# Designs tried in a protein design run: designed miniproteins, single chains, continued (3). Part 84

Each design is a single chain, and the fold is of that chain. pLDDT is the mean over its residues in the fold that is shown.

## One batch from the design tools (miniprotein)

Design m11099
Fold by ESMFold2-Fast:
Structure m11099 (fold): chain A 80 residues (1-80)
Amino acid sequence: SKLEELKKLAKEFKEAIEKKDLEKAKELWGELVQKVEEILTDPSVSEEEKKEALEIFQKVAEEASKALGNEEPTKITPLK
């Protein structure tokens, strides 16, 4: 189902953030936004599933905001 796909994307996004894979996280963020819109605009999806999708998205959006939205140059890592 679309909700299960959203849950999978949310999990993969969290793993990408934990691994510091920002390119993958940005890609997955785009897929998450698209999947939520598909769920919310699909009349065959139940109201219960739409609410769950919004809750998942809000949680992931908070994590994305902290990890990607705060990508200001606070520090330069000593490096690589």
Scores: mean pLDDT 73

Design m11100
Fold by ESMFold2-Fast:
Structure m11100 (fold): chain A 65 residues (1-65)
Amino acid sequence: LSEEQAAAIAALVAAGASEEEARAALEAAQARRFEEAAAIALPALAKASEEQAREASAALAAAGE
């Protein structure tokens, strides 16, 4: 995995997602299915702090390129 992909998984898990959910969101983002990636990440991001949510969203977007 690239550093961006590893950072995205770590940020999503820190926000409250499971490792499986974090990996699924990353795979969806890499396939350019950002709507699916958002749907997977959204429950964890809704429960996360504002800082964690921003960090996870930015990392996922970067890893999806």
Scores: mean pLDDT 72

Design m11101
Fold by ESMFold2-Fast:
Structure m11101 (fold): chain A 64 residues (1-64)
Amino acid sequence: SWAEQFDEFRAKHKKQIEERRQEAARKLAEYLASVTLSPEEVKELQERARRQAERIARVLEELG
């Protein structure tokens, strides 16, 4: 049915978004490990990452 095809599409798209999120998080962690940052700079980056994750979570909710 159309609903089954749409569910498959959403599941595939959610998986692709999640894989991209994990890759982005890994690259950020590698970057942070390669540089010396102050505690305040680390907090700012963590806060930005948290806000970005919340935005992506909202998109995933809209897809599901």
Scores: mean pLDDT 77

Design m11102
Fold by ESMFold2-Fast:
Structure m11102 (fold): chain A 86 residues (1-86)
Amino acid sequence: KAADNLAEGMNLFAQGKYEESVEKFEEMVKLAPNSGLGAQAYTYLGEALYHMGKYEESVKAFEKAVEIDPNNERAKKLLEEAKGKL
C-alpha cells in the first residue's frame, strides 16, 4: 500500500538510512503521486536527497510537493533552503 511505503520510508529516514528511505518514498509517489500522501512523500524524498547532498534532485522533489500542496509552508521553506545550496 502507498501508506505503508510512506511509513517505512519515514522510519528509515529517522534511522539516517537515506538511500533506503528514497526507495520507499519513490515507490509511494508512483502509487499515489497527486494525493496528500504523495505531497508528504515528495517532502520527505526531498529531505532525504538533501541529506545525501543531491541538491538538484532535492529541489525537484520539493517543487512537486509544493505543486500538489501549495499551502505546505514546510515544503516551501525546504525548497528555498535546497535552492540555496545550488
Scores: mean pLDDT 82

Design m11103
Fold by ESMFold2-Fast:
Structure m11103 (fold): chain A 58 residues (1-58)
Amino acid sequence: DLREEAKKFIKEYEKEKNIKLSEEEVELIIDRVLAGLVDESKLKEKIEEEVDWYVENK
């Protein structure tokens, strides 16, 4: 399940960046990434990009 993998990558990235996202923010990021995802092998990369963009533009 891509959604479960995406959530796992977000949780790992939260630890790396020392940030905490709400459940609603996590779901929003997953929805945005999956809507634009053309290559499943890029899932981790796209999750990290979206988290960085979200945090920087908050």
Scores: mean pLDDT 80

Design m11104
Fold by ESMFold2-Fast:
Structure m11104 (fold): chain A 82 residues (1-82)
Amino acid sequence: SSAELGARAEAAIAEAERALAEAERLRDATSPEGVARLIGALLRAMGAATEALLLLRRDPSALSAEARARLEAIIARLGGTL
């Protein structure tokens, strides 16, 4: 089941990366719709990153070094620490 946890964590990492990419594109949004989309993207990124962290807590060995580095980059961009 480490493979299943790893696959789920990698999917969550990919989702967080896509959400952060959307947030980056919306970085300078000033319209109400643009700001709402930015907030939504950041909330999705935080949710996906939290899911990946919870999966990592269940099995620290489930993530490859590459996947862990990606998660650390996401957490750093969100202003947190792993």
Scores: mean pLDDT 86

Design m11105
Fold by ESMFold2-Fast:
Structure m11105 (fold): chain A 72 residues (1-72)
Amino acid sequence: KEEELEKLKKEARELVERLKKENPELTDEQAEEIKEVAEFVIEDLIEKGFSFETALEIVKATIESLAEAAVR
């Protein structure tokens, strides 16, 4: 569970950094807020017993949605 949690958080942070690089309008503050939301979602889903794959899909969708909203 600890290994899954850390891997999900790493994937989330890497995705946010990639989106920030691709979207210069995304501020450092917005990127950090998206990371915080993603980490909260990861912790909640894993605690509730959802699989790594399900948590990754939800977190990825959440990050992409928030980044799009921020730059739109």
Scores: mean pLDDT 81

Design m11106
Fold by ESMFold2-Fast:
Structure m11106 (fold): chain A 69 residues (1-69)
Amino acid sequence: MSKEELFLESEAALYVIKATIYKKMGDYKKAAEAYEKAIEALKKLPKSPEVEENIAALEEAKEEAEKKA
């Protein structure tokens, strides 16, 4: 893995954690924004089944948060 790929994965993971915290706080708008940033980071990674599955899961989580915002 390149340093760029490592940083993108770390960035995505950080935003997922941030989104989870916002959801627990009831801040669904900020949770959706954090999920979107995680998705953007993952989309910059080389395509793989694991990356695509993670993006799909985050897209669903973002949509759920947006519906509650």
Scores: mean pLDDT 82

Design m11107
Fold by ESMFold2-Fast:
Structure m11107 (fold): chain A 60 residues (1-60)
Amino acid sequence: GLKEEAYKDAKEIAEKAESREEAEEEIGKKWAPILQSLKDVDEAQELSTAIVQGMNEAFK
C-alpha cells in the first residue's frame, strides 16, 4: 500500500543521500504533495510516520 511504498522510498532515498538534510529535501519534494492531497488526517499521519521510519532505518 501507499504507506509501505513511502517507507521503502524514504529508506532508499536516505541510503543514496550524502546527508540527512539532502534526504529530507528529496523525500519532502516527492512526498509533501501526496501528504497535502490526503483528505484523512489519520492517513496523512500514518504516511508521515512511515516516511520518518524509513529514513531513520537508513541512518542506523
Scores: mean pLDDT 81

Design m11108
Fold by ESMFold2-Fast:
Structure m11108 (fold): chain A 74 residues (1-74)
Amino acid sequence: MSYEELKEELERLLEEMKEAIEAGKDISPLENKALALLHEIHATADAEQAAEATAFFQRQGRELKELLDKRKAE
């Protein structure tokens, strides 16, 4: 799978995780898939691609954490 395909799949999974959190569903399977994809990206990508994917994952991970924390406060 190409870097672009892996990144698109990661973006799709992160969007599904946000929807699952909002719906109160278990995100564990999606989280495991996202982590596996990030690992595959790091194994396949050059330094620039790996840095871009890591930055994207960090931004999305922060948003997911904020969403989870918000639900816990409710």
Scores: mean pLDDT 77

Design m11109
Fold by ESMFold2-Fast:
Structure m11109 (fold): chain A 107 residues (1-107)
Amino acid sequence: MLVITQSGPTSVAEGGTAVLTGTASSGTLADVTWLRQAADGRVETLVYGGSTPAPGVRSNFTGSVSGNTATLTINNATASDTAVYYVVGVLADGTGGAGPGLQLTVY
């Protein structure tokens, strides 16, 4: 089972930048998906394939993957970016895991 840890700020000012990371316990990440659960309980895909923005999502999200680390950058944060953010990662051998979620509040 792949363990993914998440780190990042728990709050960011409106108009600010938040950088969230997911780190795999071992191996090199072959695929990464970033998801969020908004305050209304709806789950949205933000980024898939490590760096591809999901359709209909604001263009302020940037995804990148380097080795065992996935990064989601949220530029020009708005109140609508207040959510729990999840990372799902898969290694080349098909071993996968998900982070525990990170609550981000925009103030």
Scores: mean pLDDT 83

Design m11110
Fold by ESMFold2-Fast:
Order: C-alpha cells, then sequence, then structure tokens
Structure m11110 (fold): chain A 90 residues (1-90)
C-alpha cells in the first residue's frame, strides 16, 4: 500500500523528500534539508500535484518540527488543505 519513491528526483528536485506514499498520505524524513524556500515551494507543488492531503514528518532522536512548520506555512499561503503531522520515533 505504500509506494517507495526514488532517492533523487531528476526534475525540479535533486533529492526526494518522499520516502513513501499511501493514497492521499505521504511520509518524509525530518532530516530532509528544507532551509531553501525554493525547495519548500517545490515540495508543496509536488504534494499538491500528487493529490496528497496528509504529510507525516518522521523524526528520530530529535523532535524537530521545522520541516512540518515550513510545509504547513507554504500550504496555508497557497490556500491548500494539507494536514502536516510530526511522528517522533524514540
Amino acid sequence: NRDILPADDPGALTDTPFVWREGDTAGILGTVDLSDPAKVQALVDRIAAAGVKRVEVHTFGSADTTNADLIAAEAAKRGLDIEVEVVHHH
């Protein structure tokens, strides 16, 4: 039920933030570098184009919400109904 996406995206992104997708839900790693606003915009474009409605940001060791906050802010700026959730692994 979960599709594993390539590590690299030869299109707009050279690294892929998606580690899996299941229907309208996608998972990414909290360690993905989203400090560049252009990468956040490209990720949200890809999420919207894929029909994803829920994004799980998976964190390990650190409960860092930075990626979740950046994705949620960009989605809200565009008027997109995308739910962003942090899943912390201890």
Scores: mean pLDDT 69

Design m11111
Fold by ESMFold2-Fast:
Structure m11111 (fold): chain A 74 residues (1-74)
Amino acid sequence: SAMAAAAERAARLRARLAALRAEHEARHGPLSPEQRAQADAVADRLVATAVERDIAEEDLAAAFDTHLDALYAA
């Protein structure tokens, strides 16, 4: 069903963004609880938008990567 396909895609996109966050934390050290909450909120919004608008996974990953870089620059 379309709902099942959307749920599977959302799960894959969430896993991709979680892996990207783990890579940043491995390079730069752990995010603060506040930064982690911000990153989680951004990831949730990005995944929802990508599923609704059929945004490419690589564009989603690039947007989240930019956000994580900004969190570490603050």
Scores: mean pLDDT 86

Design m11112
Fold by ESMFold2-Fast:
Structure m11112 (fold): chain A 82 residues (1-82)
Amino acid sequence: MTLKVEQIDKNVFKVTNEDTGKEITIDTSKESPVEIARRLYYELGASIEDIIEALEKIVELLEKEGEFEKAKELREFIEKLK
Protein backbone atom coordinates (compact mmCIF):
# COMPACT_ATOMS: atom_id res chain seq x y z
CA MET A 1 0.00 0.00 0.00
CA THR A 2 1.32 3.48 -0.90
CA LEU A 3 0.27 6.68 0.87
CA LYS A 4 1.03 9.97 -0.89
CA VAL A 5 1.50 13.05 1.32
CA GLU A 6 1.01 16.50 -0.23
CA GLN A 7 1.36 19.79 1.65
CA ILE A 8 -1.58 22.17 1.01
CA ASP A 9 -0.69 24.78 3.66
CA LYS A 10 1.82 25.18 6.53
CA ASN A 11 -0.09 22.74 8.79
CA VAL A 12 -2.53 21.23 6.23
CA PHE A 13 -1.73 17.99 4.38
CA LYS A 14 -3.59 15.83 1.87
CA VAL A 15 -2.93 12.09 2.27
CA THR A 16 -3.98 9.80 -0.59
CA ASN A 17 -4.11 6.00 -0.67
CA GLU A 18 -2.83 5.49 -4.24
CA ASP A 19 -4.20 1.90 -4.39
CA THR A 20 -7.84 2.96 -3.65
CA GLY A 21 -7.81 6.66 -4.63
CA LYS A 22 -9.25 7.62 -1.21
CA GLU A 23 -7.91 10.85 0.29
CA ILE A 24 -8.21 12.80 3.53
CA THR A 25 -7.12 16.26 4.65
CA ILE A 26 -5.21 16.60 7.93
CA ASP A 27 -4.57 19.80 9.91
CA THR A 28 -1.71 19.27 12.39
CA SER A 29 -2.59 22.55 14.18
CA LYS A 30 -6.09 21.15 15.08
CA GLU A 31 -5.63 17.36 15.26
CA SER A 32 -3.54 15.35 17.75
CA PRO A 33 -1.08 12.70 16.48
CA VAL A 34 -3.37 9.89 17.72
CA GLU A 35 -6.39 11.39 15.88
CA ILE A 36 -4.34 11.73 12.68
CA ALA A 37 -3.20 8.08 12.93
CA ARG A 38 -6.79 6.91 13.60
CA ARG A 39 -8.04 8.74 10.49
CA LEU A 40 -5.28 7.21 8.34
CA TYR A 41 -6.14 3.73 9.68
CA TYR A 42 -9.96 3.90 9.52
CA GLU A 43 -10.61 6.31 6.61
CA LEU A 44 -7.76 5.24 4.27
CA GLY A 45 -7.36 1.60 5.43
CA ALA A 46 -3.61 2.15 5.92
CA SER A 47 -1.34 -0.38 7.63
CA ILE A 48 0.73 0.64 10.68
CA GLU A 49 3.88 0.65 8.49
CA ASP A 50 2.20 2.94 5.91
CA ILE A 51 0.97 5.23 8.71
CA ILE A 52 4.51 5.49 10.13
CA GLU A 53 5.93 6.38 6.68
CA ALA A 54 3.20 9.00 6.06
CA LEU A 55 3.68 10.56 9.51
CA GLU A 56 7.48 10.66 9.00
CA LYS A 57 6.89 12.57 5.73
CA ILE A 58 4.58 15.02 7.54
CA VAL A 59 7.32 15.53 10.20
CA GLU A 60 9.86 16.33 7.44
CA LEU A 61 7.49 18.89 5.87
CA LEU A 62 6.66 20.48 9.26
CA GLU A 63 10.41 20.85 10.04
CA LYS A 64 10.89 22.50 6.62
CA GLU A 65 8.17 25.05 7.57
CA GLY A 66 9.80 25.76 10.97
CA GLU A 67 7.00 23.96 12.89
CA PHE A 68 9.55 22.23 15.14
CA GLU A 69 7.20 21.88 18.14
CA LYS A 70 4.51 20.05 16.11
CA ALA A 71 7.17 17.96 14.33
CA LYS A 72 8.59 16.84 17.72
CA GLU A 73 5.12 15.91 19.07
CA LEU A 74 4.43 13.80 15.96
CA ARG A 75 7.93 12.21 16.03
CA GLU A 76 7.46 11.15 19.68
CA PHE A 77 4.12 9.55 18.73
CA ILE A 78 5.75 7.67 15.80
CA GLU A 79 8.31 6.10 18.19
CA LYS A 80 5.41 4.68 20.26
CA LEU A 81 3.98 2.98 17.12
CA LYS A 82 7.25 1.06 16.48
Scores: mean pLDDT 83

Design m11113
Fold by ESMFold2-Fast:
Structure m11113 (fold): chain A 57 residues (1-57)
Amino acid sequence: SGALLRKLAEAELPAAAVAVLRENKDKSLEELIKLVKEVAPELSDKQIKDAIEAFRA
């Protein structure tokens, strides 16, 4: 059901951040935020959380 939102989030994020979200589906929210920040430090915590929610929906 979240396919469109996930596609939009992927368009707004760096490719490295998208790859991290895809590979680390089983990680906690806190761990995913940390991993995404490692590859895309420009993104805010809010942007990362919104992307994770869109990706998991």
Scores: mean pLDDT 76

Design m11114
Fold by ESMFold2-Fast:
Structure m11114 (fold): chain A 68 residues (1-68)
Amino acid sequence: KVEELKERLRTLVQRFAQAMEAKDPEALRRIAEEFERLSQEYKKLGDDELAETARRLAEIARRMAERF
């Protein structure tokens, strides 16, 4: 369960890097929403550290989308 979410986090980080290189604000907004959902899933499982990590990545993706 947690390992599935960690793999999902890794995949999402790769997609985030690609969207940043492409400077795609629509992709960055979608990625931010997925990080936020992932953060909620980690919090639901009691993994506050990974929940906070995903939440911060969502915030960064939202800020980057606003700049492009």
Scores: mean pLDDT 83

Design m11115
Fold by ESMFold2-Fast:
Structure m11115 (fold): chain A 58 residues (1-58)
Amino acid sequence: SSMEENIKVGLATARAHQQIPASPQDVAYAAKTVMETLEGASLEEKTQAVTDLLRQLN
């Protein structure tokens, strides 16, 4: 469901942001990208993807 996807992306984003300091704009971009490209992926996979995107943006 869309709600479960949103929750997983939110948790992934929070976990990634704990490791990589980033602007709100970069965090929003990474979260949106993962939500659009990794639908149905595990929380672990989404967390890694957000982390990698935040590293690329910084």
Scores: mean pLDDT 84

Design m11116
Fold by ESMFold2-Fast:
Structure m11116 (fold): chain A 59 residues (1-59)
Amino acid sequence: MEIEKLNKKIEELKKEFEQLSLEADRATDPAEVRQLNARMQELAKEIDKLKEEIEKLKS
């Protein structure tokens, strides 16, 4: 089902987000931390878009 594919993609993006979070926690350069946080922010937006798509399909 379409919802299953979207959920799988969300899970993959969440794993990428967790990896970037760990990288940010270990980074000592403030500029690198800001870049990682920016990437995480973009991933969070993509996850939110996919969640809204799932809600649309359930409606």
Scores: mean pLDDT 82

Design m11117
Fold by ESMFold2-Fast:
Structure m11117 (fold): chain A 98 residues (1-98)
Amino acid sequence: MIKAAAAFAGADFDFETGTGVSIAVVVFPKDADVEKAKEEAVEMARFAAETDPRILKVISIEVEVRDDPARPDLKIVTATMTVEVDPSKVKKGFEISA
């Protein structure tokens, strides 16, 4: 199986500092293609950032792969994207909730 067992993407923004974080988490079997799972996590985080008009640019991307100690048959990939946010769009009553 080459598909993730579960996937989540979300974003959180600190409008006072003008920075935000977009996070994607992909859970997959231990024998799955790790590089493909990393690519899927990065694409999910990037898509969330690029479709949000509050985001000016991507500052950095970090990808982590770890074992789940509660589930030894699974691995977790987390892609964390730090972004620069446009505070002027927040001041115009922009809603964050999905």
Scores: mean pLDDT 65

Design m11118
Fold by ESMFold2-Fast:
Structure m11118 (fold): chain A 73 residues (1-73)
Amino acid sequence: MVYVLTIRAGEDAERVAALGEAVGMEARVEGDTVVLRIDASPEEAAAKLLELVRRIREAGVRTRSVELREEAP
């Protein structure tokens, strides 16, 4: 199942994209927004999303908005 996470991170967008890639997500930067995709089980996706949130917090990056969507198969 494909999950799409959209994060508005301003000037930190490329840093957030790198963190997403480090946890195994596909990352694309669009201006101040990062689009992260993962094709995984719900359990695997949840674990990687939690790890991403922890890494963003550790890196001191402040996100303006976060949206999660499930993409139908």
Scores: mean pLDDT 82

Design m11119
Fold by ESMFold2-Fast:
Structure m11119 (fold): chain A 102 residues (1-102)
Amino acid sequence: VTLTQSPASLTVKVGETVTLTSTSSESVSAWAWYQQKPGSGELELLGENGKLAPGVRPRFSVSGSGTTATLTISNVQPEDQATYYNQALDTGEFGEGTTLTI
């Protein structure tokens, strides 16, 4: 399984809505989205299969179905500047990440 995240990078302004997409080479049944802050060695779970992780702000939404997974961030804030990774939970494969700059 190969995950292709699109776009690889984007720059947006505070208050905009962004959608990040991940496309799988094969159908998978479960996806997770992670956030990695600049300078952090840790991946923070944002959510899986349409459900946000506890403590994640409601302006985030996650989804995944068949070969496509999406992460949407509404009302983007400066603290959202990060690299976002999609994972196919069935196989453990990660995408290459999308870097969001604000």
Scores: mean pLDDT 82

Design m11120
Fold by ESMFold2-Fast:
Structure m11120 (fold): chain A 60 residues (1-60)
Amino acid sequence: SLEEKIEELKEKFSEASLLGKNDEALKILEEMIKLYEENGDKELAEYYKLIKEEIKKILE
């Protein structure tokens, strides 16, 4: 299900973020954003877009 896919991606995102693998975390966020957009969940899609921008600022 979509919920299971999101949970898997959240786990992978947490792991990548904890380990400082920001490029991997950005790819995971892109997948989550696409899933939320496909589901019509605009609020969650925008939320994760903001997180992605913050990570990009850290990477500079």
Scores: mean pLDDT 82

Design m11121
Fold by ESMFold2-Fast:
Parts: structure tokens; sequence; C-alpha cells
Structure m11121 (fold): chain A 92 residues (1-92)
């Protein structure tokens, strides 16, 4: 299953984007390119699988939000203004 990764800065600006062909590639990209813990990415993908949601936002403080799509995930992060980095994972 393919994933789209979107990295947002604390202000909600997109600072990184990638497409992963599978979970293993998504974890590698997040860890190596975005400096995101592999464990958090695994939990995010598991949430997508268990809930059937299309997108999940992982906040650097450990908070999580599920969304119906990429646009809703970005909107939720901008509304919450968490002042921390956020990684959005979208199931393609």
Amino acid sequence: MKYRLILLDPEGNVVGEAVAEDEEEAIRIAEEEFGWPASDVRIGIQILELTGAKAVALYEDGSVAVAEDEAEAIAKVKEERPKVRTLIIVRL
C-alpha cells in the first residue's frame, strides 16, 4: 500500500513531501529525511489500518489526529496550531 508523507513546520508550512511505495519505505523516509521516529510512523500507519481513515497527523508532542483525506488533515493541523512539527501520513 502506497503512502504520501507531508512534513509541516511549527507554523504549519509544508517543509517536506515524499511518496513511499510501502510501510518500510515510509518509515525509512520519515526517519532518514525528516528525522521522525520509526515507532511513531508505525503507530500512524497502524491507526490508518485499524480506523480505515485515509490520513493521520502525528504531532511531535505525541498527539495524533485522524482525517478523511490530506486536505482535512492539513486543515486540522492549521486549526490546532500545535507549535510543533507535524508529520501527515496519507494512505494512497
Scores: mean pLDDT 84

Design m11122
Fold by ESMFold2-Fast:
Structure m11122 (fold): chain A 55 residues (1-55)
Amino acid sequence: SQMEGDRYLRLAAEHAREGNAELAEEYARKAGELYGFDEETKEALGRKMREAALR
């Protein structure tokens, strides 16, 4: 559901802020799955959040 996807996306952002790259990527991928994104879009979202954590 969109609400659950939004929740996981917020968790991804929180972990990215804390520098937890692996968790940021995992939660972003879960958000993408709940949004119904395809595999490539889920991977791109995960990579984006991982990159944010590594800054």
Scores: mean pLDDT 85

Design m11123
Fold by ESMFold2-Fast:
Structure m11123 (fold): chain A 94 residues (1-94)
Amino acid sequence: MKEKKVTYEAELRPGEGPPLGFKEINKDIKKFTREYTLRRADGTEIKVTTEIDTQKNLTKTTIERRSPDGRVEKKEITMDDDGNILEYKEEREE
């Protein structure tokens, strides 16, 4: 993934023309995390976490399913920028 976020702070003085000072804040976010949770009517909770590593061009998706009876199932999928699956892990606690 080719997303980089850079925050700049600009100092403007009235009458001095274009901005004369920029401060760079949070240069180069190296990874992004996106998370959402789905709740089903039976009380099952599904949490999906996607980590995007912009330096390695890797996407890691973690799917965690929690059942109402307390069972937890977790899947991790690591993919490259071309969508190739590099790593697959599945963990179950029943």
Scores: mean pLDDT 61

Design m11124
Fold by ESMFold2-Fast:
Structure m11124 (fold): chain A 66 residues (1-66)
Amino acid sequence: SAALEEEIREFREAAARIEAGEMSEEEIREVARRLAEVLLRKVEETGVLDVEEVREQIERELKLLE
């Protein structure tokens, strides 16, 4: 849980920077990639969802980010 808590903290700080308009589109894309990785690892650990399907969904959303 510690690793997830640390990642969540980073995402909260990134969200604050986005709200302040201090983050570029490329920085936002990097944050999105890291969030996707964290979510996929969590799904793998819990076995709640089809990891491959979730992966494809996240990849599609990231590619639509323009």
Scores: mean pLDDT 67

Design m11125
Fold by ESMFold2-Fast:
Structure m11125 (fold): chain A 94 residues (1-94)
Amino acid sequence: SAVEEIEKITEEFIKKLEEILRKEGYSEEDIKRVVRGIKTMTEEIINLVQQGDYEGAKSAVKTMAALIKHEYPEAAELADEWEKKVLEIIDKSE
């Protein structure tokens, strides 16, 4: 399902993001906080997809990617890849 694909892609994204943030010297507390934020936002995206609000879901995806790129420029390419993959999954669900 689209939900399972979004969850899988986001879990892979989180793992890679944690590796980048640790390498760049961010604290474990900061890493845990950003991971929690991503998980919360992903639950909101999934909820919107399940309600058939595909435009709302895509908006939330773009907002999350933009926030990550702003706060963690070193992860910008990873955030762009996550955004592209999740938007492709949502588009196939329309």
Scores: mean pLDDT 89

Design m11126
Fold by ESMFold2-Fast:
Structure m11126 (fold): chain A 72 residues (1-72)
Amino acid sequence: MVPDVDAVLDEAEYLASLGNNKTASDLLVDAGEAAYNSGDLETAIELYEKALELDPNNEEAKSKLEQAKKDL
């Protein structure tokens, strides 16, 4: 099933406000992977891009974003 994107984004924003950008980015990667596995490539791409905005050094987000873009 498609993840609750709004709830995940709200939680990620809250964690980022506390300085936990890495944790926020990891949550968005997890949500993006769930969207990818359900076939929602557009949502997956958006979540991975948001993860990289919060933590540009998140190699998992970068790798998964490249894969999702290839599959689109």
Scores: mean pLDDT 80

Design m11127
Fold by ESMFold2-Fast:
Structure m11127 (fold): chain A 108 residues (1-108)
Amino acid sequence: MEEVLEKAKKLIDEAVESFRAGRGQEAVEKMIEAFELMDEAKLTPEQREEFLKYARDKLREVMREQMRPYAEARGLTDEEIDALADQMADDFLDTVRELYKKRKEAEK
């Protein structure tokens, strides 16, 4: 359902805003809700790929925004800041996926 994909993307947007506001726990919970919604909806592989790309792109943007002032103060280049933001986004997504997996295993 395209409606479910849009709802999942909205949860990612809410998670990013929570992260910008320093509410990391709320951001994690919103991300877990988005993954759960996508898993339960039985969407096509193409729709799941679109969701994952959207989530990664949004997280990369917010990680870049948060890292930039600290990285520039330490003399890091834009390329080094981008590499750090990519790594942080990937690490965050991996953490959310592990938490979601553990939550699913606890329900069995």
Scores: mean pLDDT 79

Design m11128
Fold by ESMFold2-Fast:
Structure m11128 (fold): chain A 71 residues (1-71)
Amino acid sequence: MEELLKEIDAGVLLIAAATLKNVAERQGKSDLAKKAQELIDELASLTPENVTDEKIEEGRKKLEEIVKEFE
């Protein structure tokens, strides 16, 4: 149960990161699109065996940093 909830949290962050990449691409912000892709790759590497609250928190923090760069 615990691991499944963490997987869901990671999945939600992955969707959010993919959305940011699409927005950055549409706005011609290649650096932000690259940062979003890096976050996507990081989140996609998470499995039930290696997902932790700390990794989810880091992902959320990185997502917020990218959002702030959009001004």
Scores: mean pLDDT 78

Design m11129
Fold by ESMFold2-Fast:
Structure m11129 (fold): chain A 80 residues (1-80)
Amino acid sequence: LKEEALKHLVEAARAAHQAGDIPATLAFGKAILSLMDGNYEEALKYAEKALRLAEESGNQKAVDHLKKAIEYLKKAIEEE
């Protein structure tokens, strides 16, 4: 769950960075750091913020990966 969420967050961050979406890239950084610290609730909060920013920019690749990351983060929170 943590590894799967991290993989999707990294791929979403790569897509946002390639598109030049700096606000989304920064939100991804916070989500990834929170996840690495084991703070799944904070990681979810920043992942949801990144999703909103990616949707506003029309970055569908980032949106698809973020939806998967959010799914895994919610499942990780429910199992803890």
Scores: mean pLDDT 77

Design m11130
Fold by ESMFold2-Fast:
Parts: C-alpha cells; sequence; structure tokens
Structure m11130 (fold): chain A 86 residues (1-86)
C-alpha cells in the first residue's frame, strides 16, 4: 500500500513538523519521497502497514476537527490524504 500526504498552505513551523515525521518514516526503513513546492508539501510513503495508515487517517481527521480542510481518497492500492491549513 502507498500513502500520499499533501499539505497545503503550510507555515514554517508546520513544514518542520511534517519533515520531521517524514524523516522518522525513512529511519524506520520506508521508501519516502518529499516534494516541496512553495507552501505545499507532498510526502509519498511506500509499503505502509495498515497500522500506519490508520494512524495517518486519524491524524488527518484530527486536523479536520481543528478546522482545517481535509480530503481522504482511496485509489486502488494508494491512499491520498490532503490537508489544507487555515
Amino acid sequence: MKLVLTFRNVTEEQKEAILEEAAKYREKGYEVEVKIEGDTITVTIGNVTVEQLIGEVLRAIGFGLDGHEVTIQFDGDTVHIEVTFR
């Protein structure tokens, strides 16, 4: 399973937090690609476990409850989570 996390309208503080989480996935041996385009960060993680997927979905729901815009889409073996910070 592949996970694509897209974060839009990120502050510098949020950017640092996102990059730290991406680094943790790399340290655990996951295939991680990070793309930074202005205030948008896309993190692609290969071979995620169901437990990691559930954790990221719950985190995204948390952002939604905090008033940010969240979209979660399942596309075959890929899960797309998009968060737009307010």
Scores: mean pLDDT 84

Design m11131
Fold by ESMFold2-Fast:
Structure m11131 (fold): chain A 72 residues (1-72)
Amino acid sequence: MEEDVLKIAEEILGVKPVTKDSKFLDLGGSRSDRLILADKLEKKYNIFIPIDEKLQIQTVEDAIELIKKKLA
């Protein structure tokens, strides 16, 4: 799961390496990039993420923790 999230983040941001503590702003990521990441994760893991929660994703770790919470 975590490796898949990292790869999706790398694809969206167009940069490598991406780590769990990478901040989207530090990698040149926009608000739209964060929404695209969240949408891909919703489809991949068959979960629902409200827009408010999508916008709270600042790091890849935030995205991973959100998925774990929704899958619990």
Scores: mean pLDDT 79

Design m11132
Fold by ESMFold2-Fast:
Structure m11132 (fold): chain A 80 residues (1-80)
Amino acid sequence: AREELERLLARAEEHFRLALEARAAGDYAAAAEHLRAAAEDLERAAELARERLGDEELAEELRRAAAYYRAQADALAAQA
C-alpha cells in the first residue's frame, strides 16, 4: 500500500515536470494534459491513502492538490 502510494506520487511529480516543460515550450494543450494526468494520479493516491492506510487527512490534502492541478489545466487549455 505505501509502496503503491509512493509510486503514484512519483508518477504525479513526473507528469507535473512534463507539464512545466510543455508550458515552457509554449505547448499549453500538452501542459494541460500532463496536469490532468498528475491530478488523476493524485486522486488515485488519495483513494489509496483513505481506503488502505486509513489516512483521511492525507487523502484530503491529495484531493485538494488534484483539484488545484485540474483548475490549472483548465486555465491552460483555455489559453491554447
Scores: mean pLDDT 86

Design m11133
Fold by ESMFold2-Fast:
Structure m11133 (fold): chain A 56 residues (1-56)
Amino acid sequence: MKKAKATLDYVATTPDELSFKKGDELEILEVPDENRVKAKKDGKEGFVPRLLIEEL
């Protein structure tokens, strides 16, 4: 299982994105391109900007 940590707060701008806070731990599900990842947080799935997460 691949984990990442949020480096900044983010507010989802589209229905397919996740909102998170700095320091939140995310589970990486898919990496469809270099700019975003599909992640899971608190039972919710969605896209997050790759540049705002640190891979663990």
Scores: mean pLDDT 79

Design m11134
Fold by ESMFold2-Fast:
Structure m11134 (fold): chain A 89 residues (1-89)
Amino acid sequence: VVEEVRRLMEEAVALTREGVAAIQAGDVARAAALFARASALLREAARLVRESGDEEARAALEEGLAEIRAILEAAREALEAVLDDLPAE
């Protein structure tokens, strides 16, 4: 379970990084597909942690979620900077 959760989280993190890169490149459709795949992996990892009750698996999930949160927070800050440059309606 621990190794499976770790692999799922590593893949979800990689897909999240690719999704953010796709948004920065203006490829919103690609970003959406990458984020959808990352979300599916996160749901599976969370299910495994919940069903196993494994503390090491939970730690792996928490570590991956923290990394994803950091990636998305950096992307949000970049998007807010872009939006601030747009004329207000």
Scores: mean pLDDT 78

Design m11135
Fold by ESMFold2-Fast:
Order: C-alpha cells, then sequence, then structure tokens
Structure m11135 (fold): chain A 62 residues (1-62)
C-alpha cells in the first residue's frame, strides 16, 4: 500500500496521470487513508494539474 502511494507520486511527477489514478484506486482498495489521497490531490494541484487533482478528490470521497 505505501509503495502504491509512492509510485503514484512518481507518476504525477513524470506526467503519467492515468497510472497515478490507477495506483490511487488500488491503494484505496487496500485501505489507504482518504487523507493520504487528499494529500496527493493537493500535490497535483500545486503542480498545476487541477483536473487530475479533482479526479483524486472524487476517489477520496468514495
Amino acid sequence: MEELVEEAKRALYTGDFDRAIELVEEALKKGAPKSTIEELADLARAMGHEEVAERLRELAKK
């Protein structure tokens, strides 16, 4: 689970947004805290990727 979160961060930095979303979905299925996913959404927004940030927030609200 922790490794999935770290891979999602790497995917955001490399611009592989589809992979970042897939990794976040898997992390949530394995019990990742919603607060951790919200932190990833904030990171995406800080990088200027507002649409990616919104998709991540939607996953956290599930």
Scores: mean pLDDT 80

